# Designed miniproteins, single chains, continued (2): the designs that were tried, part 61

Each design is a single chain, and the fold is of that chain. pLDDT is the mean over its residues in the fold that is shown.

## One batch from the design tools (miniprotein)

Design m6231
Fold by ESMFold2-Fast:
Structure m6231 (fold): chain A 90 residues (1-90)
Amino acid sequence: MEPSKNLASLAAALAAALVVGEATGALSEEQRERLRELIERLIEKDPSAREAFEEARKQAEAQLPKLSDEQIAEMVAAIPPVIEIAEKLL
């Protein structure tokens, strides 16, 4: 796998986690700070991830009103594993 593409995918996952978690209030204060730190580390490691993150954030914000409650619940459940994977990769 190409490392830059993997980091761009991780940026998209972190953006979705942040948008969904903040919109639903499902993020703890610790999880919000961890996501913020991971996003900063990711962008510092790969500048191309900034564009991927910003686009994914905009897409997540645009899609959020179109998601069912079940889809939102699944995305919320994915937030902790996304944070853990990002911490291991960064």
Scores: mean pLDDT 78

Design m6232
Fold by ESMFold2-Fast:
Structure m6232 (fold): chain A 66 residues (1-66)
Amino acid sequence: MDKELDLAAEQAIKDGDSVAVARIALAYVERGNYEKAIEYAQKALEIDPTNELARKALERAQEGLA
């Protein structure tokens, strides 16, 4: 199941689409996979540091691990 999200995330990263990567990070938060959510949220912020969706995904993922 997560393989499809991983492939979509890799494609979005190659395309430089920070919003798409952030949406995938949020999808991992909803699935309870907080480690993957943090990884992809950070990659989205590397592409666009001003991406509020990526910041939201990162915050929610970090809270899930706490």
Scores: mean pLDDT 83

Design m6233
Fold by ESMFold2-Fast:
Structure m6233 (fold): chain A 60 residues (1-60)
Amino acid sequence: SDFEEAVELAAEGSRAAREGDLETAIELYEKAAKIAQAGGHNKLAEELREVARELRERLE
């Protein structure tokens, strides 16, 4: 399901962020957000985009 795929990608993004790979983490969270949005999970998509935004701020 789109929900399960988005959650799995977000989990991968979380692992990448903990390992310091912020660029990979941002890509994974943004991909997860798009899949969540496509599946109609608007609240989850918004939360995942916010995580990606916070990670981008850490890069810059």
Scores: mean pLDDT 87

Design m6234
Fold by ESMFold2-Fast:
Structure m6234 (fold): chain A 66 residues (1-66)
Amino acid sequence: NPEIEKYEEELKKDPKNLEAWVNLALEYAREKRFDEAIKALEKALEIDPNNEKIKTLLKYFKEQLS
């Protein structure tokens, strides 16, 4: 997936890029790779721990694995 590769490359250059972590998670979710999507959102929450939108997405992705 070229979008996943793009965001992985952006994150190698700037691991604090919140937008890239969120976009990476959304691309994994599009492919139903929810374990990887969850890990990317957990990285996003390390950058912005109080972000309610990311917390809501994380809950949703975890429900997909249940």
Scores: mean pLDDT 87

Design m6235
Fold by ESMFold2-Fast:
Structure m6235 (fold): chain A 96 residues (1-96)
Amino acid sequence: SEAERLTEKGVAAYVKGDAEKAIEYFEKALAIDPNNAWAYLYLGETYFYLLGDYEKAIEYYEKAIENARKTLGDSPEGKLIIARAEKNIAEAKAKL
């Protein structure tokens, strides 16, 4: 889908350390699919690892958990997103 394609472009920008482009692509993905748990997870990771904005990282990780539960349920993909987000929330809170 177009939302998946935009999420993939966001991940590529994130891997290159381009926080501005990563955020732009993830926000475009969420404009198409507001329930995209992966886009929320990677927004959290962008704010955490590239920007050091731990409060915003926690907000996006919490949205990733909410949307993973809502759209992916007990699937392996949903469990992976929740586990990564919960771990990174704990790490972000330790840095505040």
Scores: mean pLDDT 91

Design m6236
Fold by ESMFold2-Fast:
Structure m6236 (fold): chain A 96 residues (1-96)
Amino acid sequence: MEKLKEAIKLVEEARKAFENGDTEKAQEYLRKALDALIEASNEAEKEGRIDVAVQLSLLAMTVAMLLKNGIKDKESAVKTLKFIEEKLREIQKELE
């Protein structure tokens, strides 16, 4: 699941960028993470893993909302990204 691993890394890098005050770099990582999540969701659907595809699509929508609405609060953005990271790692374990 290369696309899922890529998405996890990109979300983690986005969170680190927000923690370091680099909002522009965080936004670049989030855009790349969104693309990777969409690709991972499509791959899961093609493999018949519909529940996984739905979960990945919902996480992609959460990333898209962070990008569209801007960062209201740095702390809330970091907490949201930590939540996404944890959910992606749970999905990765289910695919073992």
Scores: mean pLDDT 84

Design m6237
Fold by ESMFold2-Fast:
Structure m6237 (fold): chain A 70 residues (1-70)
Amino acid sequence: MEEAEKLFKKAEELENKARQAVSQGDYATAARLFREAAEYYQKAHDLGLPGAKEKAERYQRVADALERLA
């Protein structure tokens, strides 16, 4: 439980950094950070944290879209 929560928190930190990169117009950095966030959300889901899968899928799609803009 604690490990899954730690991974989820790391994903939230990466998501916040990605949003900051978007506000600066740095879509390449934002795409990378959202991809990393999605990976950590996926790891949290794999350890049994509810709701993490939906976030992993969402931010993976966001990263893909931003990569196309960069």
Scores: mean pLDDT 85

Design m6238
Fold by ESMFold2-Fast:
Structure m6238 (fold): chain A 78 residues (1-78)
Amino acid sequence: KAEEYAEKAIKAIKEGNTVEASLYALEAMEAGVEDPELAKKYIEKVMKTAVEEGLLTEENAKNSIEDAKKKIEEMAKA
């Protein structure tokens, strides 16, 4: 579920495993095909929490959010 993937992405970031964090973010986006708006909210929450924890730079979070939102929109449109 998107919520579970969001939580695991945060954990991966805390452990310094950005690759796993990216994979979990992709899983959350894929789960969002059914509900794109919800998927976008989960992505924002994941990145916001990571930034609040000081584990992800604001720049990286912004880029990841933008990429994820675009991909979610494309998948939902398909």
Scores: mean pLDDT 71

Design m6239
Fold by ESMFold2-Fast:
Structure m6239 (fold): chain A 96 residues (1-96)
Amino acid sequence: SSLRRQAAVLLTAAGILLAAAELAVELGDFETAEEDAKAAAELALRAAELAVRAGDEEGARAAIRLLERTAEVAEPVPEARRYAEEALRRARELLA
């Protein structure tokens, strides 16, 4: 479905931003890490919402796993971590 395809594209983009955030943390660029981690969390949450609407539980679970990793990567950036944890909570509620 179109929703399933859109969810997959958003999840791929979220993964790229998460990789960028992880690199930014390693380089001590916490401003870039915050921006990229927040963007990754937003896209992954949207992917989860679209996957659930499409009946794609596997896609929704993939988005949740990416949100869990985003919160881990954002550990040294308190605002991004809080943002990712809230997105993760909301995504988990979609499958409750």
Scores: mean pLDDT 91

Design m6240
Fold by ESMFold2-Fast:
Structure m6240 (fold): chain A 75 residues (1-75)
Amino acid sequence: SSALAELQRLQAELAKAITAGDVERARRIMEQLVEHAKRTGQAGVAVLESAISALSTVNPQLAEEAERRLREALA
């Protein structure tokens, strides 16, 4: 429902930022995805993992930071 719609919107916005080369926007969206994953559980984690995989080809340092934050959120 509403939470799933927000995750789908954030994933679409991240893909758009990545294809545009907008690293600053990608970082902000990634931070929102990490926060959302903490609240939505498995659905949010799956979306964030896909996003981290896509981001790793463009900005590996930001992808590593997001992965670290995800691990902290799940611990």
Scores: mean pLDDT 76

Design m6241
Fold by ESMFold2-Fast:
Structure m6241 (fold): chain A 71 residues (1-71)
Amino acid sequence: SLTEEEKKKVKEEVRKKLIEKLEEAVKKGEITEEEKEKILQGYLAAEAGDVETLEKLQEELKPFAEELEKR
């Protein structure tokens, strides 16, 4: 099992990689800044178990939501 310290480090690394990928997608014109914010919110909602927020965001950002679920 992962320690609490290791879990925190993994979460920080995943968050940084997600932000980097989203910024690249905005730069390439694949998504807007607003969509980037919604995807990040979806990731945080999924981590917190907020199913209602995640469901709304998945409907708006379906292609990216599938990638978030697969990690």
Scores: mean pLDDT 69

Design m6242
Fold by ESMFold2-Fast:
Structure m6242 (fold): chain A 84 residues (1-84)
Amino acid sequence: MKPEEAEKLMTQADVLYARGEYEKAIELYKKALEIYEKTLGPDHPAVADALRNLARVYKAMGEEEKAQELIEKADEIRKKVLPP
């Protein structure tokens, strides 16, 4: 898997999210997240971005607790990559 493939999946998921196709958007965001974790590592900023986008979809579906969990994971990654 290549990071470029994950970027394409993220873009496709964004389109699905905009159309209200939340279930399909979640599927593609999860695939992109997995590719980013395997190719760039679990603490990479791209992983945080994928988690935040997943959280947005879950929040739109009314899954507030799941969205909050994903946001917390993304924020942990962000804290590790912030400049000193």
Scores: mean pLDDT 82

Design m6243
Fold by ESMFold2-Fast:
Formats: sequence, C-alpha cells, structure tokens
Structure m6243 (fold): chain A 87 residues (1-87)
Amino acid sequence: SEPLYRPNELLRKVLEEVGETRETYTLSDILNALGLYALEKGLFDPEDPSIVDLSGTLLEELFGVSKLDMRNGAEVRELVLKNATLV
C-alpha cells in the first residue's frame, strides 16, 4: 500500500475546493486532486495543456512558483511533499 500523508493548511484548502475532506491521502490521490483543481479553475495553458498557470492562486503561494510543468513528475512530487507530512 502507498504511504499516507497529511496535507498542510494551504494544501487542505486547495483539496477542499475539489471536495476532498479526508485527513490523510496517498501521494497519487493528492496529485489527482491537484489535476482536478487545475482543470476546474481553467489553469491549463491553452497552447500547452501540460503547463499549469498558478498565478494568483493558492497553489502559487503553496508551491512558490507561478507555472508548473505537469510532465515534470519529480518536481511536482517534491513540491507536494514539502506541503504534506508522512503519517
């Protein structure tokens, strides 16, 4: 089974906007929820759907970056893990 993580306050607020109210999540569950958040808020770049524009969102504050390349799985995972605690 995958390890469980507890999101920090800001990540939890992002997850709540896509209906996620659990205390703990696998990394895969968090990544799926972040993808849904980006889709529902229209954050994907219209010219390159792998690029997410975080400007002005809670995710920009959370990750400290204005753009994210979803193809760079290692960077995305590192940013998530900085904002979640292993349970």
Scores: mean pLDDT 86

Design m6244
Fold by ESMFold2-Fast:
Structure m6244 (fold): chain A 53 residues (1-53)
Amino acid sequence: SVEHQITIVGFRILALESERDFSIKKGDKDLAKKLDAEISKLKTELNDLKSKL
């Protein structure tokens, strides 16, 4: 269901944001930028899924 997909994508975003924050703390700016790009992609996907409700 779309609701299930929204939940799963939401949890993936939270996990990646945690990993991004940890990368920043470690000083790994390149990894943080890659994670930010993936987070942005997932947030766009989440908004598309929400538009179907």
Scores: mean pLDDT 87

Design m6245
Fold by ESMFold2-Fast:
Structure m6245 (fold): chain A 56 residues (1-56)
Amino acid sequence: SAAAREAERQRILEGFERALAEGNVAAAKMGIKEAREKGLLSEEEIEELERRVAEV
């Protein structure tokens, strides 16, 4: 369902923010990979997250 997909998307984004706050680049990259594989984020959103990881 759309609601379940949005909930999963939010969970991944929250996990990504936590990983970045902790300096855990590996966990942040895993979150991006999962989101890409599941189609939960657009390529533009993924590029923005990858840019943020590179700045850590």
Scores: mean pLDDT 85

Design m6246
Fold by ESMFold2-Fast:
Parts: structure tokens; C-alpha cells; sequence
Structure m6246 (fold): chain A 74 residues (1-74)
């Protein structure tokens, strides 16, 4: 449902933001997101897979943004 998709995006976004703030690795960000998903009742394998993929995408986007800023400063 749209509500489930919104909750998955919220959890993944919160995990990426916390990982960025705390300097966590991708693996730690995924573990944090899965813990948040379990607490929110998103326990299906399909929903957990979506959370993991969104965290991977979010972490990659943060890294790409850092590289783009470094290239612009050069």
C-alpha cells in the first residue's frame, strides 16, 4: 500500500540520516534500518529487502554528493 511504501521510505531515510550524523558504515546503517523496520512491524522479507535497498541507495547518494562537492571545489 502507499502507506507501507511511505513508512519504508521514512525508516530508510531516518537510518541514512542517523548513519551520516554518527559516521556509521553501510552495514551499520542497514542494521539500524532493519531494527527500525522490526519495531514498526515491517517484518515481511519483501519489505525488509526494500528497506535495505533504499538505505544502500541513500548512502550512495550521500557519497556521490560529497564527490560532486569535491570536484566543484577543484
Amino acid sequence: SAATEAKIQEIASEAVAEAYRKGLSLEEAIELALKKADEAGLTSPENKKKVKELVKTGMAAVENARKARAEAAA
Scores: mean pLDDT 81

Design m6249
Fold by ESMFold2-Fast:
Structure m6249 (fold): chain A 77 residues (1-77)
Amino acid sequence: MEKKEEEELLERLREIVRLAREDLERAAEAFRELLEELMKKKGLSLEEALEYLRKAVLKLSREDVELLVRAGQLALG
């Protein structure tokens, strides 16, 4: 992952985490939009987009990762 792309992705993930602390449903919508953008921009499948996000997620705190997992589960369910 290029450093600039990683920094932009981390900023978007941090925004989703902030949103998840107040409204998990809105965070799930934002997470779904991010997945759709990654799929279109890079020509990835859903599974490939999730793997791409995993590389950035490893740079977040445990608490932030748990909130992103909850938002992602709601977005995909």
Scores: mean pLDDT 79

Design m6250
Fold by ESMFold2-Fast:
Order: sequence, then structure tokens, then C-alpha cells
Structure m6250 (fold): chain A 62 residues (1-62)
Amino acid sequence: SEELEREAETALHVMKASVAKLQGDYAAAAEHYRKAAEASPDPELAARLEELAREYEALARA
């Protein structure tokens, strides 16, 4: 289903954000969390991922 495909896309972006975090690349982590939020069919999950994107964006600027 399209929803399942969107869920898989969200999971892939979350995984990429986690890898970026391990590398200390907070800017890349923020971008991946934002893409995960855009892909997510769950609006509550999307909102939480957007919050994470903003948090890592702030860390990248520190």
C-alpha cells in the first residue's frame, strides 16, 4: 500500500539521521529528520520528527 511505502520511506530517513548523528553531522541529521517528517503518513510522528529537525538544526549552528 502507499501508506506502507511512506512508512518505509520515513524509517529510511530516520536511519540516515541516526548515522549522521553518529558522525557528528548535525546539519545532515536535521535534513534527514525533515525528510522523514515530510514522508510520514502519521501527523503526530511527523510533528515529532519536525521538532527533532529543529533541535539538530540548532545544534549544527552551535
Scores: mean pLDDT 88

Design m6251
Fold by ESMFold2-Fast:
Structure m6251 (fold): chain A 58 residues (1-58)
Amino acid sequence: SLLEEAEKLREEGIEAAKAGDFETAAKKFVEAARLYEKLGLYEKAEEAYSMAVAVGYR
């Protein structure tokens, strides 16, 4: 499902951030946020965007 895909992308972003790969982390968090928006989960989308910004997303 789209929800499972969004959760997986968020998890992949967290793992990338733990590994110091902030570019990959930012991309994964943005992808997760976009899927959360499509699902109407705006609070989770905002949280994912905030995580992307925290790791250097512009």
Scores: mean pLDDT 88

Design m6252
Fold by ESMFold2-Fast:
Structure m6252 (fold): chain A 57 residues (1-57)
Amino acid sequence: GPAAAQAQLDRGLARARELLAQGQAAASLTVAHDVLKVFPDNPEARELLAEARAALR
């Protein structure tokens, strides 16, 4: 239901942010991409994907 979808989105976004904060840009990119597979129009997930790509070295 909608609550389960929101919880899934929140968990995915939190995990991607956590990985990015830890300097794990490649792992953050993978998580953000996985979120976008389920929520393709989510602006926060798109921003996290862009940030992870920019941080990837």
Scores: mean pLDDT 84

Design m6253
Fold by ESMFold2-Fast:
Structure m6253 (fold): chain A 74 residues (1-74)
Amino acid sequence: SEEERVRRQSTLNRITNLFQKDPEEAARLGAEEGLDPETVYRLALSAALNEGLPYEEARKLAEETKKKLEELKK
């Protein structure tokens, strides 16, 4: 539905904005949205690189957020 599509896009945008500011909240929202850890890793890595973080820092952030999501889904 249109409402579900808009809601999901809004949630994904919120998650993307939270990766650097609040990885814990980003992981929580990702878990609620049903995202798998690999998808969250890719989103976090892409968002960090797009914001100009060095690759090593971006990878570290992505791995941290992925790990937090995995813990929440257990």
Scores: mean pLDDT 81

Design m6254
Fold by ESMFold2-Fast:
Structure m6254 (fold): chain A 58 residues (1-58)
Amino acid sequence: MNVIERVAHHDAGLTREQIEEIVEAVENNDEERLRELAEKYGLSVEAARSLGEAVLKE
């Protein structure tokens, strides 16, 4: 699978449940879990963190 092309459109391609997993990893400040989820869903760690941070919005 082409990881580069996946990164460009991932936010629209993820299910709500997958987004919630990423949010939990960000909220727990679990860098290793976030990296695992990013690899699993074809995101960069930066993209996954931005997604979780945007949902958490303080």
Scores: mean pLDDT 68

Design m6255
Fold by ESMFold2-Fast:
Structure m6255 (fold): chain A 70 residues (1-70)
Amino acid sequence: MTPKEKAEKYFNQGVELGAAGDLDGAIAYFEQAIKEDPSYKEAWLGLAALYERQGDTEKAQEYLKKAVEA
């Protein structure tokens, strides 16, 4: 399995947990996706969205910048 395919699988698990309201679990899976493939833009966008939902606007902006750079 390529790093991108591994990142996609972790990202999909994070999306499912986030939809279920498990924000901590979603963050952990999106972080694993980024560890597998740092260019996986969708995982950076996912982290930005979750930190925005937690009220951490500064962290959300940092991850949005990372998503643009990926």
Scores: mean pLDDT 84

Design m6256
Fold by ESMFold2-Fast:
Structure m6256 (fold): chain A 65 residues (1-65)
Amino acid sequence: MLELARRAVEAVLKGDFERARELGQELLRTHSESEVRALLVEAALSLGYNGMVARGLAEILLQLS
């Protein structure tokens, strides 16, 4: 699950919003919105981003989904 969230964050960073939406929707099929938000924040932090940027990336992904 964390690997899927990392791929979604990387898609946003690359400007591939279609892929980001697809991956975000896949996460939301098996997890609640709050669980997906937590996974996306953890994924962004694991990629080296600070907490504020991580939260911003998570909200962008949730809005795309």
Scores: mean pLDDT 83

Design m6257
Fold by ESMFold2-Fast:
Structure m6257 (fold): chain A 68 residues (1-68)
Amino acid sequence: SMVEELAERLKEALIAGDEETARRLAEELVRMGATEEALKAIQEAYLESSDPKAIEAAIRLGKEVAER
């Protein structure tokens, strides 16, 4: 589904350190009513990343998404 594709791209963007693409994809998922899927993708990126900057970005974006 489109939601699954966007969630996977969000996870990949976070792991790659592409914060701008990650923010855009998270916003799109939230607009689609897929907040839970966005949060899951962010958590998976956090768990799979070994880059401290990517981990910090995932934590920050996760907090912003959860506040909506």
Scores: mean pLDDT 86

Design m6258
Fold by ESMFold2-Fast:
Formats: sequence, C-alpha cells, structure tokens
Structure m6258 (fold): chain A 113 residues (1-113)
Amino acid sequence: SDEAIDLVNEAQIYLERGEVEKAIEFAKKALELDPNNPYAYAVLAMAYIKRGEVEKAIEYARKALQLDPNNPMAYVALAEAYKKLGKEDEARFYAQKALEIDPNNEKAKELLK
C-alpha cells in the first residue's frame, strides 16, 4: 500500500540519521500493513547490524532476499554481518552482489576497501 511505502521511506531516513530504534519501529509498522515488503525487511536487517544483533540481521536479510533476490540493501546487510563475524570472503562476496545490482552503492564500495 502507499501507506506502507511511506513508512519504509521514513524508516530509511531514520536509518540514514543513525536513529536505529525509530528505523525499526517504522519498518515494523510497514510490515503490519504489508507483511511481504522486502524493503522493510532490508531496513530491519541494516538496523539490527547497527545494534550489533548479527543473527537477527541475517534472518531479516534472508527474508528480504526470499521476497526480492535483487535487493542491494539486503546484500549490504549480509556483507556487514559476515564482516562482523570475521568471515571476510563471504563479506566481500555479498558486497560484490550488491554492486552487481547497484554499481553506485556507496556502502558496498566502502565494504570492499
């Protein structure tokens, strides 16, 4: 719905500002309206990375990719999760996947430095 899209957009803005808890709140509100929204799951994945909750981040990123396998934010979340786990090869693999989908993805470029 348009309302769910607006809530996802607000969640992304909060995430960019570093307001992690508000990003989670608004992404979850979007999922109450649209339980199959891959962008809401991708925002949750990234927010849980910022909270240091790596296992939840992987779970939400996987759900986002099940719904949309071409979601660059979900691949960035997996790359950051595997980097936090010390799995550098897997982290680089997922960052490269994000760049294949979105060549201008700044976060994926940073993860490959």
Scores: mean pLDDT 90

Design m6259
Fold by ESMFold2-Fast:
Structure m6259 (fold): chain A 69 residues (1-69)
Amino acid sequence: MDDETVRRALESALRALEEGNVVAALSGLHELIKHAPELRELAEQAIEALRRGDVEAARRHLEEALSSL
């Protein structure tokens, strides 16, 4: 998966969270794990935050990932 595809997927997940669509965000994170195993740890951290109901923590993890690309 190239950096542009990764960036677009992360931005899509972040937008889903901003819109309150947790299901769409989770779907996007699972797609990232499937195609970019090197992002598994980050995606799992965001998924774990969402499981706890901590949307703000999940959002921060995604923003940090985008800034590191």
Scores: mean pLDDT 78

Design m6260
Fold by ESMFold2-Fast:
Formats: C-alpha cells, sequence, structure tokens
Structure m6260 (fold): chain A 68 residues (1-68)
C-alpha cells in the first residue's frame, strides 16, 4: 500500500496540537509551539499539500484541522 513519508518532529507537533484541540489558526499553533507564525504557516502548507490537514474559513479566520 502507498504510505506517506514520516512527519518531521515539528510537523508531528503541529498534528498533535490539532488532534488535541480540533481546529486552530496558524497564530494559535505558533503561540503553543513557541514558533513564528511564518514557520508554522510553512509547516501547515506542507501538511495540507500531503492531505494531513485541511483548512477552512470561519468568518475572517482561517482554521486548520486534521483531514479525514
Amino acid sequence: AARPPPLSPREAAVVELLRRHGALTAAEIARLLGQSPSTVSRHLRRLEARGVVARRRVGRRTLYELAA
């Protein structure tokens, strides 16, 4: 079966936060991990491209959550 490559430790930390909290903004993830919003946005973009996370808009906010 086709299998995605393993997550980096930083990507795995993002996935774990989303598993615990459901949906978070990039800014919320950055604060929880002690990383810059730019760094977190880069990880989220890669995770979205891999089908691991999904983004949705709620009003003016963009939330990220684990993809089904």
Scores: mean pLDDT 78

Design m6261
Fold by ESMFold2-Fast:
Structure m6261 (fold): chain A 83 residues (1-83)
Amino acid sequence: MAEELRKEGEELLRKGNSYFDQGKYDEAAKLYEKAARLFEQSGDYEGASIAYYNAALAYRKSGDFEKAIEYERKAFELYRKAQ
């Protein structure tokens, strides 16, 4: 279960990176959010932290500064849990 969720999260993270590189920041942010949730469900807090941080960057690029700040904070909290 956890392994399957982690692999799905990795695939979504790669797709998010592709959209981000295309300048499709809203689509990238949503893919990063889904990846982060899957990483959290699998107990991969490092992966979740990275995905939320990438979502925050995508939201900053799209001008959604409130979501960017929220996800930066969430990424930092998960980073601390990962150790």
Scores: mean pLDDT 87

Design m6262
Fold by ESMFold2-Fast:
Structure m6262 (fold): chain A 59 residues (1-59)
Amino acid sequence: SREEETLLLLKTALKLSEEEARELLEAVGADPERVRELAIFMAKHGLSPEEVLEMVRNA
């Protein structure tokens, strides 16, 4: 499913735990393409996965 693909990408590309991946999935939605775009954005701006999670948690 798209949810499973999105979770796998969050865990593998962004190096998140399953709990962190599910937290970010809830915020971003089940979209593998959006996760790829987020990974590229993070690389361009020097953001860590932990910084992105902190932003989501403080929203």
Scores: mean pLDDT 76

Design m6263
Fold by ESMFold2-Fast:
Structure m6263 (fold): chain A 91 residues (1-91)
Amino acid sequence: TRQLRDYLQNTLNYLSQARNNLQQGDVDLAQRYLTQAAQYIGQVRTLDFDRGLQIGGLVGQARQNLDNNRQLGIQYVDQAISLVQSYLNSL
């Protein structure tokens, strides 16, 4: 639906902002963008539970790992971005 596309697009925008800030070394600002992405992922889950849960799992792992293992956290953000892009392309 159009609403699902809008939620996924907002999720992608915030994940991309988080990734950009991680590239610049700003982990605190990246965590804030990941928190905003998580809010839109919550809305995705109301329309598509399984896909929202999969994206949310990756973002949760990114948020948990970024403070202690930046490289692993970045990998989870990149996986979440790829997954959201794949879902948008399938709509």
Scores: mean pLDDT 89

Design m6264
Fold by ESMFold2-Fast:
Structure m6264 (fold): chain A 62 residues (1-62)
Amino acid sequence: MEKVEEARRELEEAAEEANRVSREAEERIEREGPKRSRELVLEEASKTMELIGKAVEYLALS
């Protein structure tokens, strides 16, 4: 029971963090311009995948 509640909270937190990182990346692309956009997109994708991985691990524990 508690593990299911914790897993759901971690999943929601991971989703919120992914949204925050995405918003920050968009702001940085606007500020730094096109030459930086590819690097920022790849970094965002990498961090998003790490967050998804953590969420999956928590779900596997439940």
Scores: mean pLDDT 71

Design m6265
Fold by ESMFold2-Fast:
Parts: C-alpha cells; structure tokens; sequence
Structure m6265 (fold): chain A 85 residues (1-85)
C-alpha cells in the first residue's frame, strides 16, 4: 500500500462517516445506502475497483432490508466499507 492510497482511503472513509452522521438523524435506511454508493462511485474509484464497489452495493442493499434503525445501519455500513479498504 502506498502513502497516497492510505491517504485516499482515509479521506474516503472520513467523507462517508460525516455524510452518514448527517443522514442517520432522520433519513431512511435506503437513503443511507444510496448516498454511500454514490460516494463510493464518485470518490472511491481511485482506491476500490468497480467489482469491489458493485459487491459493496449488493451487500449494503441486503443490509438495508434487514436493519431498520439508521444508527445501527450507519455503523454496519462503516464497518463493511472499512473492511473493504
């Protein structure tokens, strides 16, 4: 892993965490997942392959059907994305 990749991963995770903190206060589980996927597709392409992004999207869509609590879903989304980074 290069220093540049480590910085990009940290920035991506920070942006995602901040966005999800805003959304978890009153937005639906589907909105949390959709905004996460949008961030990964726009900001994550330098550190994640398209195949990894597609797999994360699939996993997150499943989580949104199983978890109705936005705070719990936020924590699970962040854990899943961190594991892939």
Amino acid sequence: ETLEEAIQKQELFSKLSEKLDELSDGKSPETLVSETIKILKTEGSNVLTQEEIDQIESDLRKLSKEIDDPEILKNEILALVKDKL
Scores: mean pLDDT 80

Design m6266
Fold by ESMFold2-Fast:
Order: structure tokens, then sequence, then C-alpha cells
Structure m6266 (fold): chain A 100 residues (1-100)
């Protein structure tokens, strides 16, 4: 169980690192700090905090993508945001199972 969550968290981290390379510097730094807090929430088995942080990050990325002037870059950011959300849902399910 813990090892499965750890693997998904590593997948999440890789997606976030790719997002950081495509985002403006200020948002990229914020996303990096948010990932650190997300990792801490997973370690603490704090599913509510995890879901809240994931939601805030996904929403902020989505709003930025809507303002991106390059449609190909905007599409790539939204695709990565979708992958981020899919992995986060899987982590959330495993965290809830562990608490039950």
Amino acid sequence: MDEEIKKLLEELKKIVEELQSLLPPGLAEWVKKMLEEIEKAVEALDVEKFERLVGLMALRIQFYALTEKDPELAKKILELRQKFTEIAIRISRLLREKLA
C-alpha cells in the first residue's frame, strides 16, 4: 500500500517537473512549493489536505492555460494538468482505503 502510493507520488512529481518547464517562473516556483506540501500531506495521510492542495494547484494551472497566447503550449499544459489530476485521484483513493 505505502509503496504503491510512493510510486504514484513519483509519477506525480515527474508531471509537475514537466509543468514547471512550461510555466512562467513565478507560477513554476509556486507549483514546486505546492508539490512539497502535497508530499507532506501524503506522508501524514491527510487526505483532506491532499485533495485541497491538488485542487488548488490544478485550478491555478487551468486558469493560467486559458490566458496562454500560444495554443500549442496551452494544450500541452492542459494535457499535463489532466494527467496530474488522474494520478492525484488514484492517490486519493489509496489514502482513503488506508484510513478505512
Scores: mean pLDDT 86

Design m6267
Fold by ESMFold2-Fast:
Structure m6267 (fold): chain A 64 residues (1-64)
Amino acid sequence: MEKLKQLADAYVKEGDRLRKEGKYEEAANFYEKASELYHQAGDVEKAEIYRKKAEEFRKLAEEA
């Protein structure tokens, strides 16, 4: 469990970095992976947050 949460946190940090660079589709992919890892770790709240972020940034990538 702890290793999954740590890995999910790492994916969030990479997603945040990519978002700052304007790479919204890549950021969305990292947030989606983080969401899956949080779900596996039992953190359903964070899983939902990052799933929604991934959806939002994918839409931004399509419109940009």
Scores: mean pLDDT 83

Design m6268
Fold by ESMFold2-Fast:
Structure m6268 (fold): chain A 62 residues (1-62)
Amino acid sequence: DDSEKAYEVVGRLLAEYPDGKGVLSEEELELIRKALAAAGVELPEDIKTLGELKEFVDKNLT
């Protein structure tokens, strides 16, 4: 299930980088955006770090 796998990918990233200090490349951001879109969630274009991604996920998915 693509939606389930997208949620697993986001959860795994949050678990691996709990302090959110990682910087995401544009290629990584596109992959994450596509994974979240498969789960029905749109990633804002201004998200560039794992900390920003974690904040977005905590607000919208948890």
Scores: mean pLDDT 66

